# Designs tried in a protein design run: designed miniproteins, single chains, continued (3). Part 99

Each design is a single chain, and the fold is of that chain. pLDDT is the mean over its residues in the fold that is shown.

## One batch from the design tools (miniprotein)

Design m11649
Fold by ESMFold2-Fast:
Structure m11649 (fold): chain A 73 residues (1-73)
Amino acid sequence: MDAKSDVDLANQLLDEAKRYKSQGDLEKAQQVVDQLKDNYMSIKSKPVKSGGDLHALGQYEKALKELGEEIPK
């Protein structure tokens, strides 16, 4: 399925950011958070969104909220 990799990537980046935060590596944690935000904005900027794109956006929003981050507009 075309959107599966986007959802898997969102979950992978969430786990990676949580791991870096738990290790005290705030610089690497911030880099992963920036990647989450960039990927979210990339999907959000699409002129037409599939159901898979909307599902991926929901997973990125959930990941950012779990990390205590503000959702970019």
Scores: mean pLDDT 79

Design m11650
Fold by ESMFold2-Fast:
Structure m11650 (fold): chain A 84 residues (1-84)
Amino acid sequence: SPEELLKKLLELAEKNGGRIPADTAAEIVRDYLRKAGFPEAADELAEAVRTAGERNGGYLSIEDAKLFAEAAGVVAEEGRRRLA
């Protein structure tokens, strides 16, 4: 769920002094969508996470982490609806 994804990103922040390493966050987002059955969307969203991190010194903001977790949830739900 997007709530579990956000929880993992926030746990990553706690482990890294309150900052979310974008490369690790990208892998977490990618794995979430790959397990949901959307490998192409997984790679695309992971790249977007990396790009956002590059603009912010290699780290993802908490606001961006929430946005990407929500976006991943929407992608997974939309993909299921389009295949139904």
Scores: mean pLDDT 81

Design m11651
Fold by ESMFold2-Fast:
Structure m11651 (fold): chain A 67 residues (1-67)
Amino acid sequence: DMETLTRLALLVAQGAGRAALEEVVGPEQAERILTVVRRAADNSREVAGADDARLAAIEARVAALEA
């Protein structure tokens, strides 16, 4: 469900991290969601191009998810 996925992606983007996702959807679904978020981050990097500030923001969010 895209609505649920969007809600969880926002939760992760707010720095809730892996543990919060695992509590809501379980570890298998949390990994799937994190994979989607990482792919979205990669796509955002391509769109950002040479915008260093936007790239730095994307990298900070990805690092927070993996911490």
Scores: mean pLDDT 66

Design m11652
Fold by ESMFold2-Fast:
Structure m11652 (fold): chain A 55 residues (1-55)
Amino acid sequence: SRAEELRALGEEYRRQGDLDKAADYYAEAAREYALAGDVERASELNELSLELRRQ
């Protein structure tokens, strides 16, 4: 799904140490999960996105 693709991109950028891009892709994935009705995954990825932006 689009949400899964965006989450995978976030994970890849996180592995590379690009925390800003990782946070951006996690936020986009969260939006797509929310649109699909997966509120719990959306919340997790939004929280992770915010946490990465604070580092």
Scores: mean pLDDT 85

Design m11653
Fold by ESMFold2-Fast:
Structure m11653 (fold): chain A 60 residues (1-60)
Amino acid sequence: MFSEKDIELVKKAIEKVTGLKPNEKVLKEALEDAAKNKRSIEVANLLLKIGGFDEKVEPE
């Protein structure tokens, strides 16, 4: 399960990269469903890196 901080971080990264605000509930559910898929974590960390964030998403 992703932490609240991880979800907020990914949300900000998507907004920085795409200029769009993701729906928080949909994003949270998608991340929780995909939490066991390592590629979802890789994509989240890639978006953070592209957005200029030094923080990383870690599965809880």
Scores: mean pLDDT 64

Design m11654
Fold by ESMFold2-Fast:
Structure m11654 (fold): chain A 54 residues (1-54)
Amino acid sequence: SKEIAEELRRAAEENREKSKKYEEEGNLSLAAAYYSASEILLIAADMVESGFVP
């Protein structure tokens, strides 16, 4: 599942970039939501790479 882990890390990166853009636009609620999504995706990627999740 290493390839899936890399895909999840790329999704996390995209969400982090969206978080920064919304923060710069003054939409702090959406910025926080996308930042949280990025963090969750990174945790999921670690679990997948560790072999605990298919």
Scores: mean pLDDT 83

Design m11655
Fold by ESMFold2-Fast:
Structure m11655 (fold): chain A 67 residues (1-67)
Amino acid sequence: GPAAHRYAREAGEALLKGDRETARRYLEEAIRNAGSPAERRYLEEALRALDAGDVAAALGHLGLALS
């Protein structure tokens, strides 16, 4: 949904700036606001990748949530 998309974009921007803590907070908000099971799944996979230290995978999953 629109709110989840907004938070996901903010998370991606924070990741590109190297601010993983801010990215994680926005990603949690994106998950709370997910408008579909598919959107939620991509956002949860992005959070899982971020927690594993895989920023490239996190960005990839965020891109899928935003498409």
Scores: mean pLDDT 86

Design m11656
Fold by ESMFold2-Fast:
Structure m11656 (fold): chain A 71 residues (1-71)
Amino acid sequence: NAQEYADKAVELAKQGRLDEAITYARKALELAPDDPYVQEAVREVAGALSRAGRNADAIRLTKPLAEKAFA
């Protein structure tokens, strides 16, 4: 389910496996974009990306959340 993908994304991000973390976070968002648990996990992954200097990836990953906030 989407929360399992979200959990895996956060786990991968903590391990520094950032490309895989992005893949799982995007899959979680695809399955449940409105789930607060998924949205929080995506923000955690984006935080890890930003700390690693991958700001463009962090912005791209969180773009769907920002768009919804203004819709």
Scores: mean pLDDT 80

Design m11657
Fold by ESMFold2-Fast:
Structure m11657 (fold): chain A 74 residues (1-74)
Amino acid sequence: ELRDKVLELIAEKGKATEREIAEALGVPRSTVRQILDELEKEGLVIRLRVGDETYYYLTPKGLAYLKKKREEEA
């Protein structure tokens, strides 16, 4: 699922921009923005502006979701 790949990428990198996620996953920036907006509303990610860039970080809830997802896949 694309949303899980977004969360995994942010977890792996520690933080990611919308552009970095779009480039890494090979999807349009508009698609990534939609997913990030949904994940932020669910409390799984937060956005933080650093200079002219907006970075996304996993919340503790987002990290817990990702760990549970990996456990349930086994």
Scores: mean pLDDT 81

Design m11658
Fold by ESMFold2-Fast:
Structure m11658 (fold): chain A 60 residues (1-60)
Amino acid sequence: MKEELYEEIYKELKEAKEKGASPEELKRLAVKKANEAMKKGVPEEDVSQAASEALREVLE
């Protein structure tokens, strides 16, 4: 659940970073993916944690 969401968001952010996305673009993408997950019924707390962890890992 949380692990799968983290992996999906991380993968997309990593691909965007490799294509030259800025940190601000990566933040916007993470927010977009979080909103999509919430619309699919994932709890907001789980989405917030997964998106934040993926974004931090990609920015390092």
Scores: mean pLDDT 80

Design m11659
Fold by ESMFold2-Fast:
Parts: C-alpha cells; structure tokens; sequence
Structure m11659 (fold): chain A 75 residues (1-75)
C-alpha cells in the first residue's frame, strides 16, 4: 500500500515487460507533446493523459497481481 517496491521491472514474461515499457514510452511522448502547449493548457492536458494512461497501467498491474510496476514521470 504505502510502501512502494520501486525497482526495475520484475523478471516477468516478455509480454508483461513489453506492455509496461510501451505504456511508459507512450506517457513520455504524451508529456513531450504537452510541453509544446501554452502554460494554461499544460495542467489540464497532463491530468487527462494521466487518467488515460494511468487506467492502462492499473489494468496491467492488476493482471500481474502487482508484480509489475509502471513508472510515469513528467519531469
């Protein structure tokens, strides 16, 4: 719950590892696109991106019984 096991992707099947990497890459591309927006639109666009990509990440984590982590960063 509050203790996060934030490590590199677990040694899972290639499929699960690939799905996590694809979600992370899609997030990074979306964040880069948002950075080209006016400041007034950046916050709303980031929230919408997080809602969409976060839903996919949550579904993948649930399928893996919490054994895979998806890392989303906007730094």
Amino acid sequence: MTVLELTAMAPLSAELRQQAADIERRWAQGVAEIETLPPEEKAAARRQLLADVGREAAALIEQANGKVMVYLSYE
Scores: mean pLDDT 69

Design m11660
Fold by ESMFold2-Fast:
Structure m11660 (fold): chain A 58 residues (1-58)
Amino acid sequence: SELVEAAARWLQETFGLSPERARELAERLLARLGERGVRHLFAKDRLSNEDAEARELF
């Protein structure tokens, strides 16, 4: 899905993950947080506050 691809790109750029690992984690984030939660997580103005949740998934 487009949202998974966007989240995977964000994970690659923000945390330096491989494309395969970023895509897997993007799918897990979507499953855990839902589409609304994933959009909120990588919103530019909330990135520094929400990245703690993303780090817990590594």
Scores: mean pLDDT 66

Design m11661
Fold by ESMFold2-Fast:
Structure m11661 (fold): chain A 78 residues (1-78)
Amino acid sequence: AAAADREAARLIIEGLKAYKAGDYEKAAELFERAVELARSLMGKAAALENLAKALEKLGKTEEAEAYRKEAAALRAAA
């Protein structure tokens, strides 16, 4: 639904603000919520890419790689 994708985009914006402030844990939580809420393939891919970026900053490299691969697969399917 368009409303869910708009809310996911809002969460990504809030997550990017947290990321810019150095709060990578809060950024990851916000991006995770955006992944759960996004309904479009492109919206979910964008949320996963940002989640991977935050997780990389937290040292969760394996998780970040998995989410980047998932995002790439969704972009290929779109």
Scores: mean pLDDT 86

Design m11662
Fold by ESMFold2-Fast:
Structure m11662 (fold): chain A 95 residues (1-95)
Amino acid sequence: NPEQIERERQREIGRLLQVRLLSRQTTGVLDWELENGRDTPLVRLAREHGREEAVLEAIAEALGTSRAEIRELLEQTRDPEVQKQIDEYEASLLK
């Protein structure tokens, strides 16, 4: 079923885009909060578990899943072929 396969693909690419955007946003927020001496839950997570683990935990909480799942999804977003698919999908949403 070509329509079902395409819908499943769009859902998977959409989830990868969501995780990529949340990672960029959460990293930017954490970096800004650290530079401005803020004492937030995110900064406290970074002090306790490290910056990378704090970002993974924040995304996992936002999406109702595990740090392990978010790590795997983010690893998929680092594939250049996957990045092209996400970029094309994101561009389609801005029209």
Scores: mean pLDDT 85

Design m11663
Fold by ESMFold2-Fast:
Structure m11663 (fold): chain A 61 residues (1-61)
Amino acid sequence: SLIEEISRLSKEINAKLRELYSEEEAEKLGQEIDRKVVRLITQDRYEEALEYLKKLEKELG
C-alpha cells in the first residue's frame, strides 16, 4: 500500500540522514521531513508524499 511504502521510505531516508549529518542535524532534518509528509497525508495527498520522499532519497544518494 502507499502508506506502507511511505513508512518504509521515511525510515530509509532517516537512516541516510544519520549517516550524512550529525545526530542533532539529522534529527532536525528528519522532523522537517516528517512534518511535510504528515501534512500531505492529512490532506489525502499520499501520491505527493511518496514522490516527495522518492525525490529526497535520490538527492541524498
Scores: mean pLDDT 86

Design m11664
Fold by ESMFold2-Fast:
Structure m11664 (fold): chain A 67 residues (1-67)
Amino acid sequence: SGLELLKKALKALKEGKVEEAKKHLEEAMKSSDPIARVAAHQALEAIDAGDLEGAIRILEGGIKAME
């Protein structure tokens, strides 16, 4: 599910595994859930801008909205 992919991406980012997180986010962008797609897109944009703290905050917000 999109929620599980966002949780995997968040864990990977907190562990410094940026490439692993990006793979999970790319898969989350294909989710049927619009919250998961938007959160994944915004988190990838933040990562590409070098804002890893921003990416973490985006994913935490998306996960909370889906729970």
Scores: mean pLDDT 86

Design m11665
Fold by ESMFold2-Fast:
Structure m11665 (fold): chain A 60 residues (1-60)
Amino acid sequence: GSEVVARAVALILQAIGDALERGEESPVSKAKNVVEALRLYAEQTGDEEARRIAEELEKL
């Protein structure tokens, strides 16, 4: 449902914010779409929730 989309947006904003604080490029900026962005973020950070949300979005 809408929860998956809302959480995906929250995680993307978090990834951008974290990169800005470190003065570096977000892993999200290298992605061609939202699912790829979340998978890259999950792989780089070990965030299990980001991985789960990417899998749920891919099923849509």
Scores: mean pLDDT 68

Design m11666
Fold by ESMFold2-Fast:
Structure m11666 (fold): chain A 60 residues (1-60)
Amino acid sequence: MKFGIIKEDGEYVAYAEVGELVAGRIALTEEQAQKDLEALKKKAEEIGEEHLELLKEYLA
């Protein structure tokens, strides 16, 4: 699993890579991106890589 925040022209993207899944959430503030990142990390760890379908629904 790989997680991070990308800064792009005034926006932030909190992303998660879990197995084959790559997903991100766009935020307008660094604070929101940090919250999104922590939520993504927690959800990915709770669901696990075996339940990618549930993780995809959470990230969509």
Scores: mean pLDDT 71

Design m11667
Fold by ESMFold2-Fast:
Structure m11667 (fold): chain A 73 residues (1-73)
Amino acid sequence: MIDELLLKASEAYRAGDYRTAGEYFEKAAEEAKRQGLDGLAAHLYEEASYAYEKAGDLEKAKRAREKAQELRA
């Protein structure tokens, strides 16, 4: 459920656990994509990318950004 995943992402982000926040944003994006909500999925992949950058995980950040761009193409 997207709302539950977004709550968990927000809580992790507020706690400074940016890696976990990125993982929950990515899970929310995958769920949005599964439901055909491509605009929401693209936005959530961008949020995941930003969280991964703050966590220092540049590889995961790059992949999340690429997924967002693919959905906007």
Scores: mean pLDDT 86

Design m11669
Fold by ESMFold2-Fast:
Structure m11669 (fold): chain A 65 residues (1-65)
Amino acid sequence: GGKEAAEKGAEAAREAAERGDSAAAMTSPYQSGLAGGNKELGIEGARAGQAGDGEAAAELHYKAA
């Protein structure tokens, strides 16, 4: 189910960005985009996570799913 996985991944991306773990913050939105069907939103979420914007990374992760 996409929504439950998206919510969990969004939370993980936000937490990773908050602690400065750029790799984890990037990976979660990117994987969501690949699995859910919106690769472009997944990439944007990954960039937000890399920049430390956990809120944007979480939102884009959820949209990408």
Scores: mean pLDDT 70

Design m11670
Fold by ESMFold2-Fast:
Structure m11670 (fold): chain A 109 residues (1-109)
Amino acid sequence: AVPGEDASREELLAHLDALIAEARARGTPAWRALAEFLEGLRTQLELGRLSNAQTARALRALDELAAQGLPGAAVAAATRAAAGEADVDTAIAAARTEAAALDAALAAA
């Protein structure tokens, strides 16, 4: 389960470490990019540059999209959620729209 916005830094770091291991185990370029993003997020959390709440919101957005096989959209949604520019559900919807538009553009080329 994804930690809530009230989660401790220790709980968030443990969850990130588990997700990084899973993403690296999958071994595809998209999952490797997700692992690199997660390692960056972990470093920002450790350095106090991201709050626990911002990290929890990013992880929620990421979990929902990555479970659907959309690691690129997951990174985009997590970045928006961490920045606090949109709520998690809005970030997920926007990332899905961007991924669909990119796929359509690639099919038309």
Scores: mean pLDDT 69

Design m11671
Fold by ESMFold2-Fast:
Structure m11671 (fold): chain A 84 residues (1-84)
Amino acid sequence: SEKAAEDDKAFAEFMKLVREGKLTPEQKKLFDERVAKLNEEYLKKIKEIEDKPFSAEEIGRLLVEMYDGFVEIAKEIIELYKKE
């Protein structure tokens, strides 16, 4: 899957920047703020479905959505790093 390969590459590039200490304090703060918002949205969606019958398929979709959100945040930080 093309998207999975691109997402894995983006996540690997982001983790490399973290390991090598290449991110600025401002980029780290932006990452933290974006992840906090993503977590708030995810918890809201979980709460909305916890009182309703739902399938493993619905849980799977929410997990993929959360992962996709993390990857998009990572891509945003990588772009900011490249444009410095």
Scores: mean pLDDT 78

Design m11672
Fold by ESMFold2-Fast:
Structure m11672 (fold): chain A 56 residues (1-56)
Amino acid sequence: SSMRQELLRLIGEILRLIGEIIDMELSGKVDPARVAELEARIRELLARMRALEEQM
């Protein structure tokens, strides 16, 4: 279904953003402004997932 495909895309994007934060931490090159942007983006995507799950 299109809803399942959208859910999987949201999950994939969230994991990708988390991976970027982890890579910064492991490299010792943390940009706090970039981390804040990534965290805000993750929160928005989690809200979209929650809304989508309520329709399933």
Scores: mean pLDDT 86

Design m11673
Fold by ESMFold2-Fast:
Structure m11673 (fold): chain A 97 residues (1-97)
Amino acid sequence: FDEAVELYNKGLEAYKQGKYEEAIKYFEDAIKVFLETPPVGLTDEEARRLLADIYYNLGKVYYKMGKYDEAIEAFEKALEIDPTNEKARKFLEEVKS
C-alpha cells in the first residue's frame, strides 16, 4: 500500500470538491510521506514526475485561494524537481504575469 499516493489522491479529490484547505493538508502530507518513504516499484524518473505533480497541484490550490506567493513557490519547486513539467512552467508564467 502506497501511503503517499493515497494522500495525493485524497488531495486531488478535496480540490475537485472545492475543499482547498483540506487539499493543501493532503498534498503537504503526501510530500512529507513521499520524502520519508518513497513509493515502491517506481523508477527514479517516475518518482520525480510524481513528486513534481504533487507540488504542481499544491500550487494550483494556493492559486485558487489567492495565495500567489505560495503558488509561485510550489510551481518553482515542481520545476526544480522535474524541469520538463510543462504544466507547472505554463502556470508559473501565468501567475507571474
Scores: mean pLDDT 84

Design m11674
Fold by ESMFold2-Fast:
Structure m11674 (fold): chain A 70 residues (1-70)
Amino acid sequence: SLLHALEYIKTALSHAKKGDIEKALEWLQEALRLAQSDPEIVELIQRAIEALKKGDIEEAIEYLERATEL
């Protein structure tokens, strides 16, 4: 469900803002599985995951905020 994917993205965004990167990544992996019906949201989640893995937390937050704007 896309609505559940958006809830997971919002949860991941909260963890990322707190610096809890490991939990943010866990929630984003589940969001990615649920967001299959929306290629644009999938791309934003993938870019956010890549940014978090590189330590670019601010960039990841920007991608996640864009994903939650519908």
Scores: mean pLDDT 85

Design m11675
Fold by ESMFold2-Fast:
Structure m11675 (fold): chain A 81 residues (1-81)
Amino acid sequence: MAEEGAERGREGGAEGALEAARAAEEAARRGDWEGARIAAEGAAEGARRAETSEDAARAAGGAIGAIGAAAEAALKAGKKV
C-alpha cells in the first residue's frame, strides 16, 4: 500500500538524512573524506524522498550538514585553500 511505501520513504527521507548527516560529521572529524562523501550522498537521497514539508525540512537540514562535512573532509584530503 502507498502508506507502507510512504513510511519507508520517511525513514529514507528524514531519519535517513539525519543518520547520514551524523555519519558525515563523524567521518569529517576523523578525516575520512570517502566516508563523508558516501554519507552526504545518503543525506541528499533522503531529502529527495521526503513526503511532507515537515519531513522535507528535517531532511534538508541533514543534507546540508552532510554536504558541509563532505566539503571539509575533501579539503583535509588534499585541497588547501
Scores: mean pLDDT 64

Design m11676
Fold by ESMFold2-Fast:
Structure m11676 (fold): chain A 55 residues (1-55)
Amino acid sequence: PEAERRRRAQRLGDEAAKLYTEAVELIASGKDPERAQELLERAQRLADEMVRLMA
């Protein structure tokens, strides 16, 4: 169970990191601030789920 939970947490963390990176690049470029905000919110939700799984 721990190994499976760890793999799920890792996947959530990887996905959150990708969304966060894309959002930061959108903010820096100024192209789509609304999409950047949506991506930040999604990344935060995934990160929160990852933390809950690791607790």
Scores: mean pLDDT 82

Design m11677
Fold by ESMFold2-Fast:
Structure m11677 (fold): chain A 65 residues (1-65)
Amino acid sequence: MELEKLKQEALDKITEAVKKKNYREATQILIEFQKELMEKFKLTPEEVSRIVRELYREAVEKAKA
């Protein structure tokens, strides 16, 4: 579904930014991802915060591997 595709795309982009030590780019990607979750999927702020935190944690772990 569209939400899973958006999550995967964001995860890949953030992982690459973290691998490059470009935390500014990673932050911008997170901001854009958060906006899309709120605007397109109408998720609550609580749901968005949870998804964003989990996604960033996963991206950092993958970047270290």
Scores: mean pLDDT 81

Design m11678
Fold by ESMFold2-Fast:
Structure m11678 (fold): chain A 71 residues (1-71)
Amino acid sequence: MIDQDEIDATLVAMIAALGLRAGKPEEAAELVIKWLKSNPKVSQRAVDEVIRLFEEAGLTELAEKVREAAK
């Protein structure tokens, strides 16, 4: 079923979380943006999760870049 979209959303969020933990949030944001552009079928849920992670880390600029890339 369409549960694949949920799995993909989880993977994208994990990439963002791992990048934040590694102290490489800018690189994580670039990877997420590239993945979102390559996978335009991804739901707003994936975008919202990544934005939330960056905002919680105080990285509002990166959160905005992800939001713009998901348009």
Scores: mean pLDDT 75

Design m11680
Fold by ESMFold2-Fast:
Structure m11680 (fold): chain A 92 residues (1-92)
Amino acid sequence: MEELKESLRRQAERLLALAREEGFPEEVLRLVEEALRRIDSDFLEAVRLLAEAVALASLWQAERHPEEVDVEEVREFIEKQMKELEELLEKL
């Protein structure tokens, strides 16, 4: 369990650094910072917030590079991942 918290913290810190470097939307930064605050107090909520941040970052990247990524495919992938995450959380 501590290993999962450490992994999530490392992923959040990487995304935060990337977001600052690449100039991601403020909403992505806000979600990652909220996830970092909740890792020790509400781990499941931290996971959900980080998933939303990744989803927004992916959509923003797709919109800026439409020749590389299909925005609709990214949107469908995000919806599937969010549903799988909700099912996983329900079984824990």
Scores: mean pLDDT 74

Design m11681
Fold by ESMFold2-Fast:
Structure m11681 (fold): chain A 92 residues (1-92)
Amino acid sequence: MTAEELTKKGREAAVAGDYEKAIEYFEKALELDPENAEAWYYLGEAYYKMGKPKEALEYFKKALEILKKKGASDEDVEEALKAVEERVKAAE
């Protein structure tokens, strides 16, 4: 199973409300591809939905770091980071 297939299964688990199962799939995806920004982002979403906004923010930052490394603009990364920080702050 590829990192992309595991990320898809994680998203399906998250849609079903099974965030613990979603986290398991995203962690397996990251074992295969630690630079999978999508898996880091969805791992953050799962932690956010589980009421762990501080842990969610760390995973969102990791996703944005990887996107920046892969050619996302500094402006887009900073705007996305501000959006996730505001979302996390609103949840606390």
Scores: mean pLDDT 82

Design m11683
Fold by ESMFold2-Fast:
Structure m11683 (fold): chain A 82 residues (1-82)
Amino acid sequence: MMDDPIAKAVYDIEELCWRTRLKHPKEGAECIDLFNEAMRAIAAEDYEKAIEYLRKLREKLAELGESTEPVDELIALLEEKK
């Protein structure tokens, strides 16, 4: 329905975090934790906190040499919703 772009970005980030955990078990677990905190904030409609956790996730993924594109897309979508 109306949140199709957000649902897609969420799916892409979850897949990315899961793949990161396979390559980097410790750092990937931290990425999954940040993703889960962002999802909790979205469910609470606290988009500012969701963006904060997603920015931390982006920084961790960049540090590991992983793509940040899906995270940047979700941040942009959430900034339009607030």
Scores: mean pLDDT 82

Design m11684
Fold by ESMFold2-Fast:
Structure m11684 (fold): chain A 65 residues (1-65)
Amino acid sequence: VSPETRAAIEAELERRGRATQSELARALGLSPATVSAALREMVAAGGVEAVRDGRRTLYRLAAPP
C-alpha cells in the first residue's frame, strides 16, 4: 500500500473521528481491497485502532503519544 493512501486514510479518520472500511473507501474513491490492506497495516503498526460495533468494524486513529 502506498504512503499516500495511508496519509489519506489518516487525514479522513482525523476529520471524522471514526469510520468503517466502506465509508473510507467511498470518501477517498478507493477500492475496498486497497482500504482493507492499508487499515490492516496501520492497525499492525499501532497508528489505527479497530473496534467492533455489532456487525461493523469502526476504525479510528490511536491516541497521540
Scores: mean pLDDT 79

Design m11685
Fold by ESMFold2-Fast:
Structure m11685 (fold): chain A 106 residues (1-106)
Amino acid sequence: MIHEKVEKAQKLYEEGKKLFEEGKYEEAIPLFEEALKIYEEILGEDHPIVAMLKFELGKVYHKMGKYEEAIPLYEEALKILKEKLGEDHPAARETEKALKEAKEKL
């Protein structure tokens, strides 16, 4: 059961990432959201993988110009990444940069 859920989340993430890279943002969103829900259930809300998925989903909204939707996802991801990996970690720095860029567009 858990193994099957991990495989499903991984496939959803890979498909969502492919759609995002193809510019199919509206199609990528539900895949990332479903993958995020599965990983939150398995790993908990404060896991770095959950934070990275929130960052990916934030990037999708950011590319669509939906800054009000992107900002809270980046803020949640950044909080987790700073707490779990440290503020100097590349993932935390990349998320902070994206958050600043999104806020400048409001």
Scores: mean pLDDT 88

Design m11686
Fold by ESMFold2-Fast:
Structure m11686 (fold): chain A 70 residues (1-70)
Amino acid sequence: MSLEELLKRAEELLKKLKEKGILSEEEAEAGIAHIRALLAWISKQPEEVQKELLEKLEEQIKELEELVKK
């Protein structure tokens, strides 16, 4: 999975949380900004580290997607 795909998934997740009233507009925007900063930092890491961090981030997004299923 690419950085762009992870950002898209994270943005969609935060949008769903906002639509459900779980997050405020401000909280959703802060979440998107945090993820963008994290992905920018990951993109500066060595290739091996980047792959590991992307796998961990994907796992975290999947966990949050599961919580939203409620």
Scores: mean pLDDT 76

